# Designed miniproteins, single chains, continued (3): the designs that were tried, part 22

Each design is a single chain, and the fold is of that chain. pLDDT is the mean over its residues in the fold that is shown.

## One batch from the design tools (miniprotein)

Design m8741
Fold by ESMFold2-Fast:
Structure m8741 (fold): chain A 120 residues (1-120)
Amino acid sequence: SKEEIKKEVDKLLEETYEEIKKILNDKSLSIIEKKKKISEVVNETLLKLEDLVLKANDPEFVEYVAKKYQELTKKIIEEIEKRAKELSPEDAAILKELIEELKEETEKFIEWLKEKAKEL
């Protein structure tokens, strides 16, 4: 049902946020390794969201995914910015690069969603 698919999106995004926080808090990982792992988690989440959007075939669902994903990206960026303030300039620069990459991937995903909504 429409409500079940929305719950699946909510669960996926919550799990993504918790996994990213776990990566950011992992003292065994270098900042470079954290950037790589966060990028991998985000890319996997985007692929799963694309699959859900295509299966739902509903422009209202596309709008829901767009809103929820933008909210997630904002939370992730805020968390990364907080961590960057406590790091060396060199490590902070790596996290700033990750923030820029996340913003670009989010813009691309939102444009893809707008295109798909027009086809429905």
Scores: mean pLDDT 88

Design m8742
Fold by ESMFold2-Fast:
Structure m8742 (fold): chain A 87 residues (1-87)
Amino acid sequence: SLEELLAEHDALVDELAELSKDTSLSEEEFEARLEALSARLLAVTEEALRAEGLPEAEIEALLARAREVLAGLREKMLEHRRALQAA
């Protein structure tokens, strides 16, 4: 259901927040976990948008925006992590 998809989305966002606080992981392990979480977030978002009955063009545009936001978040998290390791 849409409600179950939204609950899964919220759980994945919570996992992302916890990952952002974990400076003990190697950069490779961090990137792998972030990539896996981002892929799951995009999949859940797509399914939720389809469940809402949005037009395909609108779903495609929103998913493109979500990918852009996640890519920017990844870059910022990696930059912040590298800065913390350099200090």
Scores: mean pLDDT 80

Design m8743
Fold by ESMFold2-Fast:
Structure m8743 (fold): chain A 82 residues (1-82)
Amino acid sequence: MKNEELLRKLAEKLGLSEEELQEVLETYSNVSEEVLLEYLTMLVKQSEAPVDQKLSQEEVEQGKELTKKIEEEIKKAEEKKK
């Protein structure tokens, strides 16, 4: 799976172990893999950015929208649990 390889690479860049990556996938199982990949990609960009290099306005807005989508999906999943 192409997404699985990307998730592993992003996890390595963030310093996550294979076990920690599995915990993240289980915690965010209610979130689509695409949204999770975009979110992790944004976190990697933020962590790798030099202190003097600011994120573009588009990247900041994309990060906020992704965070909001993840929070909404988690909230909806919790509300749907009977």
Scores: mean pLDDT 67

Design m8744
Fold by ESMFold2-Fast:
Structure m8744 (fold): chain A 65 residues (1-65)
Amino acid sequence: MATFKLFNLNEVQMRALEHELLKEPGVESVEVDFEKKLMTVKFKTEETKERVAKRLERSGVGELL
């Protein structure tokens, strides 16, 4: 499992991100703590984890903890 700190997202945008990641191949589950702005993701592959982590970091909306 990997945990990300989320930035620059409201609750609607965090829910949209959760739904988008659940549709992605190699994602098993997503849990979002809206109050703490933390997202925990279970990945089936390390490749998917690296891709998601880089995307979130480059867009300024998430950082791998």
Scores: mean pLDDT 84

Design m8745
Fold by ESMFold2-Fast:
Structure m8745 (fold): chain A 86 residues (1-86)
Amino acid sequence: MKEIEEAKKIIKESDEILGFLLKIGLDPSLAGKEPEKAKEVYEKLVEITREVLAKHPELRKLPNLMAGIEYLKKKREEAEKKLKEL
C-alpha cells in the first residue's frame, strides 16, 4: 500500500505545480491575484529542477525550469501507470 500512497503524493504535487503553471499560461493575471501561491509554486519548481539536474547533469542543456517541468510530467505519468497496475 505504500506504493499507492507515494503515487498519489506524486500526482497531487505534480498537479499543483503543473496545474498552476497552466492556469498562469492561460491567464497571466492569476500570478498577480495569488502572489503567495505563485511564489510557492516557483520555489518548489526551482528546488525540483535543482535536484533533477544534480541527478541528471545531461538535462542542463535545457533551461533549468523546463528540465523540472518535463521531469514532473514524466513522474506524474509513471505514478498514474503504477496506480492503474496496482
Scores: mean pLDDT 72

Design m8746
Fold by ESMFold2-Fast:
Structure m8746 (fold): chain A 57 residues (1-57)
Amino acid sequence: MREEQMNALRADALEESRRLGFDVKTEIELQAREGVETGMDLDTVRARVEAALEKEK
């Protein structure tokens, strides 16, 4: 289901953030949660999460 896919994306992004030592947990959580709440495309949510990770890179 879409929610399961969003949860998997969120978990992967948070794991990557922790592995790299970035403190972007709040931003990643907000992007994933808002995407689910607003019915945003999974691809769009993924792009936003990846952009947040790239910014901290």
Scores: mean pLDDT 59

Design m8747
Fold by ESMFold2-Fast:
Structure m8747 (fold): chain A 59 residues (1-59)
Amino acid sequence: EEYEKKIEELKKKREEAHQRFGDAPASEWDAVADEHAKLVTELNKQIEEYRKKLEEERK
């Protein structure tokens, strides 16, 4: 249950990050690109970790 909620929260944060990056004007992409890449990488790591924990808990 808890891991499922955390995965959903992280997915929402990832969606928000993608939306922010997509909405950024080209002149700001250099500034936001690094932050976006780092944020998405961290979110993907956390999602994968919680998915693994959820899979383990099911067994």
Scores: mean pLDDT 75

Design m8748
Fold by ESMFold2-Fast:
Structure m8748 (fold): chain A 97 residues (1-97)
Amino acid sequence: DVDFEKDLLIAMITLIASVLKIEVSKNEVSEEVRKAVELVVEAADLVAEDSSPESLEKAIELLEEALELARKAGAPEELIRLIERAIELARELKELV
């Protein structure tokens, strides 16, 4: 069950990154919003490759930086909520490691 829960959390984080990447590709967004989404994608790729405590800590750091950039840039509320959700999922994943 723990391995299933880990895989599910990784899949959810990856899905959020994919959705954000699609949204940025469809809409003209600021450079700061693009950088925020790039950080979320980097965090998701890191977690998918290695869910060690070290990689999860780094992924959470990247996601928190992405959240700060998105908020500062005045990104849409739905984009901000997806980044916040990714942080929650990454923290939940870290508790399982």
Scores: mean pLDDT 87

Design m8749
Fold by ESMFold2-Fast:
Structure m8749 (fold): chain A 61 residues (1-61)
Amino acid sequence: SVAQQKAALQHQIAQLDQQIAILQEQIKRYSSDPKRVAELQKQLEAARARRAELQAQLAAL
């Protein structure tokens, strides 16, 4: 059902929000390591892009 699809998308978005928060904390923790920060920022951008995609899918329901 649409309600089940909406719930599933909201759950995935919530998980991505947690992952984004963890990545932001790790970037702060490893701020003195440019190579690690660059890799973490790449992961953060990927997670944000995926969240935006899921949010768009949710809005289309």
Scores: mean pLDDT 91

Design m8750
Fold by ESMFold2-Fast:
Structure m8750 (fold): chain A 67 residues (1-67)
Amino acid sequence: MEQERKAARLLGSTPEGRRIAEAVRAYLAEHGPVLTDEQIDALAEELGVSRETVRLVHRAILEGILP
């Protein structure tokens, strides 16, 4: 849990992490707060990141770690 929070803060401080967070927020604004496995896969492919990264960013947004 602590490593995930550190990773989320590091992502939020980079331009790449902000881009990923913006894409996830836009998706949640259009489709609601829940991501399916298919939606996570689609976002990961579109953004060029791992499924783990998409899940980390999604959780960080919901917990208010990423603004």
Scores: mean pLDDT 74

Design m8751
Fold by ESMFold2-Fast:
Structure m8751 (fold): chain A 94 residues (1-94)
Amino acid sequence: SEGEKLAREAFILKNEGKLEEAGKKLKEAAELYIKEKDLKSAAIVALHLAELGDELKKEGKYELASELYKYAAEIFRLVGDEESAERFEKLAKE
């Protein structure tokens, strides 16, 4: 699927240390999975966005980390995972 292709591209970018570009590709993958009604894959991508947020935070890129946590929370809310949505909304405010 096109979403799977974008997720794989994001993984390659992350391994190259291109965290901001990886985040953009993961957001695109999430949008496609949501459009395809593949909520399980969308939730998995949300976890990867949150993990990328953790890495950005370690690099001192707090604003970008907050953005990725917020986006992950939005996806979790959309797929009905309120517990994960609340968790990442709190992380975004740190």
Scores: mean pLDDT 85

Design m8752
Fold by ESMFold2-Fast:
Structure m8752 (fold): chain A 88 residues (1-88)
Amino acid sequence: MKTVELTFVGDGDTIKAVAREEDGRIEAEAWDTKTGKSARGRGELVDGVLHVTIDETDSADLMGALMRAMLEVAGVTESLLDEAVFRE
């Protein structure tokens, strides 16, 4: 089992995301420490392709944090993550 924990800090707000992978299946959660909002995502890694389902959220920051954590726990190349808008 793999686990990734990410923390994004900006303008007095902190977003945390956690993703776990077990047997090609991924579960992720992100939460905003300022607003108390949270979102969840699930994924499956099949033949190097990540299939993702994310619960609806009104926060682009939560969506970005979920996607980043899921991609990282799935073991995608770091160069692809470095080019993502939500990775500074």
Scores: mean pLDDT 70

Design m8753
Fold by ESMFold2-Fast:
Structure m8753 (fold): chain A 89 residues (1-89)
Amino acid sequence: PVAPVQIRLERREDGTVVVRATVTRASPDSLLTVTTKIGDKEEVTEQPIYAREVTFERKLKKGETLHFTVTERDLASGLSATASATYNS
């Protein structure tokens, strides 16, 4: 069984962290929920899955931790898959 969401993290020289989430199954009937937390700041975004890859970029300060969670929910079946990643700056 292959996870429907895969996460890759990449750090750039300027301290920018690039998070790439690859969706194995993309459907207009799927809802993608992205939760990002940096220190005390939490953002939740919901969007339909139309692309196989979702990219998130943030510039982190020294000592900041990025917690990233992606949940794909199929509205027809009610099934969900979740992947999480944490990056310490």
Scores: mean pLDDT 69

Design m8754
Fold by ESMFold2-Fast:
Structure m8754 (fold): chain A 70 residues (1-70)
Amino acid sequence: MEEEERKKRIEEKAREYQAVADAALDSLTPEQIEAMAKTAGVDPDTLRARARKAAASHGRNEALEEIEKE
């Protein structure tokens, strides 16, 4: 696989996973977000930011694993 195509695939997957995380968070009530943040030991804004970052990282790793299996 060409390096440029590989990079596109990785970032595309990252954006896809981040969008899913954003949609999931937007579907939650403020009470649910607060409960999750409390469980994680952070404030709700920090939880949102970390969830988005984790989703993007998961997407990148998923794309890398798929490429490696080729």
Scores: mean pLDDT 78

Design m8755
Fold by ESMFold2-Fast:
Structure m8755 (fold): chain A 94 residues (1-94)
Amino acid sequence: DIEEKLIELLEEILKELGYEELVKSMNKDELLELLQKALTEAQKAIETKSYDTLLALIGLEILLKLYKERGAEESLLKEIEELIAKTKALLAKK
């Protein structure tokens, strides 16, 4: 189930970012809403539109892990990795 896989990746990324307590406090519907927001902001980042930096990072990290598992093109993986690096740099400046 792709939904279950995406929720697992969301929980992993949130824990890696230090939001483990947030993950423990959220129900499935709240996790699904956060997942949708994160993926939407990641898509905006890919399209070079205005985006929420933290949500875009979460969504881009999820997409990178998913696309690596699914055997996506190396050029796409590199573009996502470059966007992740840029997004992390923006977060580190605050």
Scores: mean pLDDT 81

Design m8756
Fold by ESMFold2-Fast:
Structure m8756 (fold): chain A 96 residues (1-96)
Amino acid sequence: SKEKLANLAIALALEGVAAVIEVEMGRDPTASAKAIRDLAEQIAELLKSYGLEDYAEEVRRLGDEMAKAIESGDTEKALEATKRLIEVVNEAIDKI
């Protein structure tokens, strides 16, 4: 459902913010990076079920970019990837 897609995107955005805070506090972001990848995969699988394979691939790529940025402590890049991922999901929802 569109609502499930929106809720997963919100969960991913919140996880991204939490991960940035963890990095800034000097905490291990490994669990948050994993959660980001898991949420991005759930969004991608749901997008594929609607026939939106190009959007699914872009969400996976952006989720991996976001997780890698968090793992490397690049909080600015992580936030940029998060914003782009939300924009991609919103565009995909408009096509359903």
Scores: mean pLDDT 89

Design m8757
Fold by ESMFold2-Fast:
Structure m8757 (fold): chain A 71 residues (1-71)
Amino acid sequence: PAPSDEEIAAAARAIVEQLARNPDISLVLATLPEEFRPKLEEVRALVLAGKLAEAEALAAELIRELAAYEA
């Protein structure tokens, strides 16, 4: 089944926390479909800029789109 909004929010928060600890996402980018790479790079840029709320919101959008893509 599709992930709930709460599950998406939790996953987005986890991604932002991981990027804050280790912004090297080269391996993840290499395994992600090409169309999602710009959004993940934007999430990383927002984390590096300290815009954590915006990063979580964009990460949640990315997770929703990726879940639909893999369904």
Scores: mean pLDDT 77

Design m8758
Fold by ESMFold2-Fast:
Structure m8758 (fold): chain A 89 residues (1-89)
Amino acid sequence: DVLNPFRGAVVRITVGDEEVVARVLGDLPSTPQILPPEELIPVYDKEGNLLGSISMDTLLELPDGTVKTLRELFPVPPEEIKVELLEPS
């Protein structure tokens, strides 16, 4: 199994003026192991350093306890999504 490198981490996801804090649970089992760069969302630290990337099929646990993929939460192109690492796993 390919583990999402941010599994267990807390991230801030920003799309326009909308902001959500969520815990990364991993990837959907149907997620391809290799995705084109245009389908990947870069993850940065608070200093703007690139840490890695996640897919639109990343499973997120929201503060209200609901679980959704990034795609379900924000049905927008990957380039419109900003992700910042708040707490590592």
Scores: mean pLDDT 76

Design m8759
Fold by ESMFold2-Fast:
Structure m8759 (fold): chain A 118 residues (1-118)
Amino acid sequence: AMTLAEALSKLTGREITPEEVAEALRRVGFDIDPDTVIENPEEVNKVDPEKVLKFYLTLLMLNDRSREGILNAGKAVGLSEDQALMIAAALALEYVGRLDISKIPALANAKKLYEKGL
């Protein structure tokens, strides 16, 4: 099992610290414990890009940035709790300029769908 910082560091090939995760979550207003443990970080790359996009849009529509709100948005689009938490943390880190989204294929492809109006 890995922390969010360790899991995202592994997926991106960049050292992401627990402090960077905590600050990104705080700045975006996501009420996620930065010390959250992820069992299989690679499962995030198996998520359909359309599900990632739907998750992002659902987060915006619900306007609930609590842990429960994030998990409910994930459930609505068929994501596991670990997938929802990892994707939310990755989006927060991208927003603050600490994560290169191109290093996570599911998220990179979701961004391309959004940019193409899909």
Scores: mean pLDDT 83

Design m8760
Fold by ESMFold2-Fast:
Structure m8760 (fold): chain A 91 residues (1-91)
Amino acid sequence: DKEEKFKRLLEELQKLIDQAEQAVQQLKEDEEKSIEKAESLLEQAEEVAGQLTEYLSSASEEDREKFKEMWKRLVELKNKLAQAKKKREAE
């Protein structure tokens, strides 16, 4: 069932984004380790998000709205990580 598959991928994406947000919050305490962890988690999240776009037509309206919100959070986290990396490289 494609709707069930979308829901499972959405739950996986949520978990990866939550873990990436936690890693980004740790940037002040251990920037290098947190950057590496956040990069790995965001790369995995992008792969899952790509799979989700293939199943969008089979998803419920509620699950599609959740995916849009998660995509926005993913973009915001990628931007924060890019800023942190640029600041680190300038040192």
Scores: mean pLDDT 80

Design m8761
Fold by ESMFold2-Fast:
Structure m8761 (fold): chain A 86 residues (1-86)
Amino acid sequence: SEFEKLADRFRDMAVQARTGTLDIQKYEQLLKEASALYDEQGDHAGSFRMHMDINLIKKYVAEGKMTPEDLATLLEEHAVELLLKA
């Protein structure tokens, strides 16, 4: 399913976060893709949550409050949520 494919991409990105190679702009783009998929499936609450997470991540990264482990944990949590929809 498209949810499973997107979950795999979040898990791959979690590995990049742990190795310090994560591109935050790519993370934002992946959240936008997840938001669109949730909307296509009628899950407007899921879509809205992805949009809020974009703003939260931008703020926390800018404030230096996100560790690689924090980013990896959030990415893995997104993957789990997507798999619950698959």
Scores: mean pLDDT 84

Design m8762
Fold by ESMFold2-Fast:
Structure m8762 (fold): chain A 91 residues (1-91)
Amino acid sequence: SNNTNIFNNYVNNIYTSMGSGMSSSGVSSSSISTMNNTFNNSTSIGINSPNSTSVNNSMINFGNYIITSVEKNPTLTSIVLSSLRKVHSKK
């Protein structure tokens, strides 16, 4: 349960940061839609799969899709990296 709560908070923080940045950066709706779909799927898997292995697999898949998406959107890359740094700063 602790791992699920941490994972959900982490994903929500990234999504919120990307949402704000996407709104201000003028990223295309198609790119935003793809990222939102990937995020929602990862969140659902995390909630339905409480064990650490399933959570790790969800994060890896989500990360791969983010990397692919942000390669075409350098502004999103900056936002994602900033979010990751903030999460890693508190261990």
Scores: mean pLDDT 50

Design m8763
Fold by ESMFold2-Fast:
Structure m8763 (fold): chain A 98 residues (1-98)
Amino acid sequence: NELLKRNLQSALDDIEQAKKAIEEGDKFSALLFLQAASGDLYVSLRLEEDEEVKKKIEKALELIKKVIDMILNNAPTSDILAELEEAGKLVKEALEKV
């Protein structure tokens, strides 16, 4: 499933770019990368048929939404990065099963 793999890879790349932006204090760029990652994960969820992989994608989407909220509410950088690391891990696990 080439299209699914590409969308999951794009989401993972966007999460890594958001992480770098957060580490650099660039919250605006981080939000843009997280919106892009959300779009890629939403498309991936529509293409995936395996229920366990879908659950990983859904949880990653929930974590991205939580991270966006945390950024907008000026949560500690360490907390933002921890949630983003977990989101990236879930996307990587989904990608390895496709």
Scores: mean pLDDT 88

Design m8764
Fold by ESMFold2-Fast:
Structure m8764 (fold): chain A 66 residues (1-66)
Amino acid sequence: MEEDRQALEDFEKRYKENIEKMKTKYKDNPEAQQSYNRISNFYKDLLDRAREGLEQLEKAEEEEKK
């Protein structure tokens, strides 16, 4: 669970960096920049939901260990 959370955080960070690189590369193309921003926002929502799922699993595991 801890490793999964770390992987999600690392993936989110790398994804944001890729979006920024694309925005810099296509800074003169506003349509491309808008598209990349929308995709980035979509994945941020997915990552937030995954973290909530991991938190639920961690709580269940703690209850079993008590």
Scores: mean pLDDT 72

Design m8765
Fold by ESMFold2-Fast:
Structure m8765 (fold): chain A 88 residues (1-88)
Amino acid sequence: GEAEELLRMGEELYKRGLEHLEKAREALKQGNIEEAKRHLLEAEIELGMLRILHAVAKLMGYEEVAKKLEEMIEELQKRIEELKKELG
């Protein structure tokens, strides 16, 4: 259904965001600050897209999907903020 499709889209965005954060941390370990910042920006873009999907889920009344997307947003945002502190 439409609700399940929206959740699948959100899960893919969340996965991509986490993958970019992993690549950013690998770049940091190698001293490549510029590459780390590029991957961090990509994770922030994925987070922005997740927030749009969350807004759509709420507008459509898909309460369970909205809740799951909110949990993904909170976790990805937390990890982005942790990495930002490490970058300066």
Scores: mean pLDDT 91

Design m8766
Fold by ESMFold2-Fast:
Structure m8766 (fold): chain A 71 residues (1-71)
Amino acid sequence: QDQEFQRLVLEAGALHAAYLYHQDPALGEEEIAKQPNTDEIRARVAELRALSPAEIAARLRAVQAQIAALL
């Protein structure tokens, strides 16, 4: 229950940071720095940066919909 919500919130944060990184690396770094699990988010962002901005945006929308469904 709470673990699934936390997992989705972390994934949304990583996707948002990866999306910002494609626009401006400085904005991506600022977003990573705001996250409580910086090392884990940084590693995940590095993986997600291999995706196109359009793919990242689509995944972020899907994760946000899943979060909304849990509320």
Scores: mean pLDDT 80

Design m8767
Fold by ESMFold2-Fast:
Parts: C-alpha cells; sequence; structure tokens
Structure m8767 (fold): chain A 87 residues (1-87)
C-alpha cells in the first residue's frame, strides 16, 4: 500500500540521517550535517504528504523518486526540489 511504501521510505531516510549525524558528531564534517538536515526535511515532507489523502498523487511521485534514488546527492536534489515547491 502507499502507506507501507511511505513508512519504508521514511524509515530509510531516518536511518541515513542518523548515520550522517553520527559522522558529523565524530568528525565535525559540515557536509555530513547538511546531508542529515536534508534527509530529515525530506522525511518530514514525505510523511506530511502521505498523511493527506487529497495529495496522494504527489505522495506517490515523491515516494517513487525516493525509492529510485541510489545516492545521497540524488536525495539532496529531491529535498531541494520539494522545499522549492513547498516554501
Amino acid sequence: SLADRARAAVQRLAALATEHLRRYRETGDPTAEANANALIVLAQELQELAADPSRRAAAERLIDAVEAATSIDQLRAITAEVVAEAR
């Protein structure tokens, strides 16, 4: 279901954000902090879209994009696009 896919995507993003935050705490790497922040924002936006039945098509497109992403750079690009449209 869409809800199951959204849940899986949010969990994946949260796990990746946790790893980047851990790296930031260990190294002070500002790229790791930026990556973590982008992933947190993306997870929040996805969760909000998935919770709104009127925005199901937008949620499906975002889930498809997140599921297709194979790199942090791709996930950051998705975050930038979502933020530009929402804010």
Scores: mean pLDDT 87

Design m8768
Fold by ESMFold2-Fast:
Structure m8768 (fold): chain A 91 residues (1-91)
Amino acid sequence: SAAQQAAAEALTAELARHGLSLLEPAPGPQDPLGLALETIYGLSLRFGDEELAAEAVELYRGLKAGRLEATPELVARLLAWVDRLAAQRAA
């Protein structure tokens, strides 16, 4: 959806602002929000944030089930997660 595309673009920009690498997409049609959530999950595991990794998995499952709405509140939460991961990298 347009809202999911906008959410993915905002997350990708925030990841880039913090110098965090987006995962390379597999060949084929891309789900940009799914890729951003997979990136957050991978970074959470790398930095030892098991709670954030679990939450990212649940959102990814919701996205794949077609039940995730990219609300402004969800986008703000995901941006806060990126900021949290950036702080963990800096520590």
Scores: mean pLDDT 76

Design m8769
Fold by ESMFold2-Fast:
Structure m8769 (fold): chain A 94 residues (1-94)
Amino acid sequence: ADVEEAARLAEELGEDAPQLLAKMSIAFESLGDDAYDEVLKAVDYFAEKYGEKGRRLHELVKRVLDAARADPQTAEKAARIFREAYERVKEKLG
């Protein structure tokens, strides 16, 4: 699914992965417009920095944000998946 693919791609961003995954987890937990805007700004930057992988992540994240706004269950699932991905990356870098 789009959420799982987005989490896997975000984990591949090296040192940038923890900050992005934390922002994504918070955004989907809060359902706040400000948090969503911060995520979109981050993936816009990563689309330029990481080329094809960054552009694919941007596409997936935008799609997940649209789906989460339409369905609270999708938002809850996304928050959980991005939080789990954040914990995995934090463990590997610590």
Scores: mean pLDDT 79

Design m8770
Fold by ESMFold2-Fast:
Structure m8770 (fold): chain A 119 residues (1-119)
Amino acid sequence: MDAAAFRAFRAATTAAIEAANAAPSVAEQARVLLALARELAPRDPVAAELLAASAVTLAVLAGEYELAAEILTTFLGLPRPASKEEIVRLIAERIRRIGRELGRAEAGEEIAREVEEAM
């Protein structure tokens, strides 16, 4: 990864988080992160996958299960979930996997547990 590309990614990520935090609802925060994931996907697919995983987590927490299912199938390449329980299971497993791959297994486990507690 080029240093200039990495700086641009960090700046874009910070701006997206700020925009998401300014959004009127958790569901709108999920949509802001999804939009950034779409923009980054052709340049940094790993960063796009992380942002998409965050967007799914926020969508689940907002009760927006159709949005979560769309993100899972479109960005994470997972099969279309048949239920909200399957959405929660699939994203929790993906978060745990990403955490392990990045050497952040404990953080991944904490986030996955938060998602699993969403009804």
Scores: mean pLDDT 73

Design m8771
Fold by ESMFold2-Fast:
Structure m8771 (fold): chain A 81 residues (1-81)
Amino acid sequence: SHDELDRRINAVLAEFYAGLDAIRRAGLSAADARAAIERLTAQALERLREVYEEFGVPEDETARHLASFRALAEDLAAAVL
């Protein structure tokens, strides 16, 4: 259902935000923090793709959602560093 899809997407986003908070608190160098955020973003993108594919979301719509998330993640990474 759409509600189930939204719940699954929100769970991935919650894990991503928790990961960003953990990176911020870890006291890493700027280089290590950037590398950790890049890995976290890649993992979140893969999980989102898997969820959209599981729910039968069209590839073009999935691509738009992933592009929007990537842009958001880049903005959030700049704010954390």
Scores: mean pLDDT 87

Design m8772
Fold by ESMFold2-Fast:
Structure m8772 (fold): chain A 65 residues (1-65)
Amino acid sequence: SRSVALAAVHELLKAGFSGSETLEEILKKAEEEGDEGSINGVKTLLDEGYSGSQTLGEIEAELRA
């Protein structure tokens, strides 16, 4: 759902990730840092149908429009 995806985007932004970073870049960094919350946030967005090559900012813009 859009509300679930928006919550995941908000969580990743709160964790310090930038709108210019792709979901794949965020996942790699979160796994390297042991950030289970951010790993789950990325997996939530992938499950909602977003691509690993999409930036966090693109996804946020779509959800807030």
Scores: mean pLDDT 85

Design m8773
Fold by ESMFold2-Fast:
Structure m8773 (fold): chain A 74 residues (1-74)
Amino acid sequence: SEMDKIKEVLEEVYPLLSEEAQALADELLERMEKDPNMPMEEVEHYLLRIYLHMSEEARAKFAEKMKEVVEEAK
């Protein structure tokens, strides 16, 4: 699912994230696990917040991995 791919992307970029971005990523991952019906709009809002707290290196890798997720979507 798209949610599982987003989780994989977050795991891959996690070591490159600032402390603030890691905290937001942890919160998002926990919410996604507890609420499988979490609206994609809310997920996107978290991803934007995480992105804004990323370094340039982390942002570049995140964008590349997310592009792969979008290209794999039907």
Scores: mean pLDDT 78

Design m8774
Fold by ESMFold2-Fast:
Structure m8774 (fold): chain A 82 residues (1-82)
Amino acid sequence: VEEKLKKLLKKGLERTLEEREREKNATPEELEELQALRKKRLKLYDEMLEKLDEFLEKNPNASREEILEELVKLYEEMEEAL
C-alpha cells in the first residue's frame, strides 16, 4: 500500500514539475490548455475526497492501512480519468 502510494505521489510530482517547466515557455494557447487540465484535476480531487468521506462514514473503525488502501485506489481512478 505505502509503495503504491509513493509511486503515485512521485508520478504526480513529476507531472507537476513537467507542467511548471512547460508553463515557463508556453504560448497563451498552451497556458489555456494547462489551466483547463488543472481545473479538471481539481474537480477529480474533490470527487476523490467525497468518496473517501463516504468510505470513512461507512467504516468508522477503519485502520490506517485500510484508509490508505482506499485512498490509493481512489487516486489511481482519478489519475486514469485524467
Scores: mean pLDDT 77

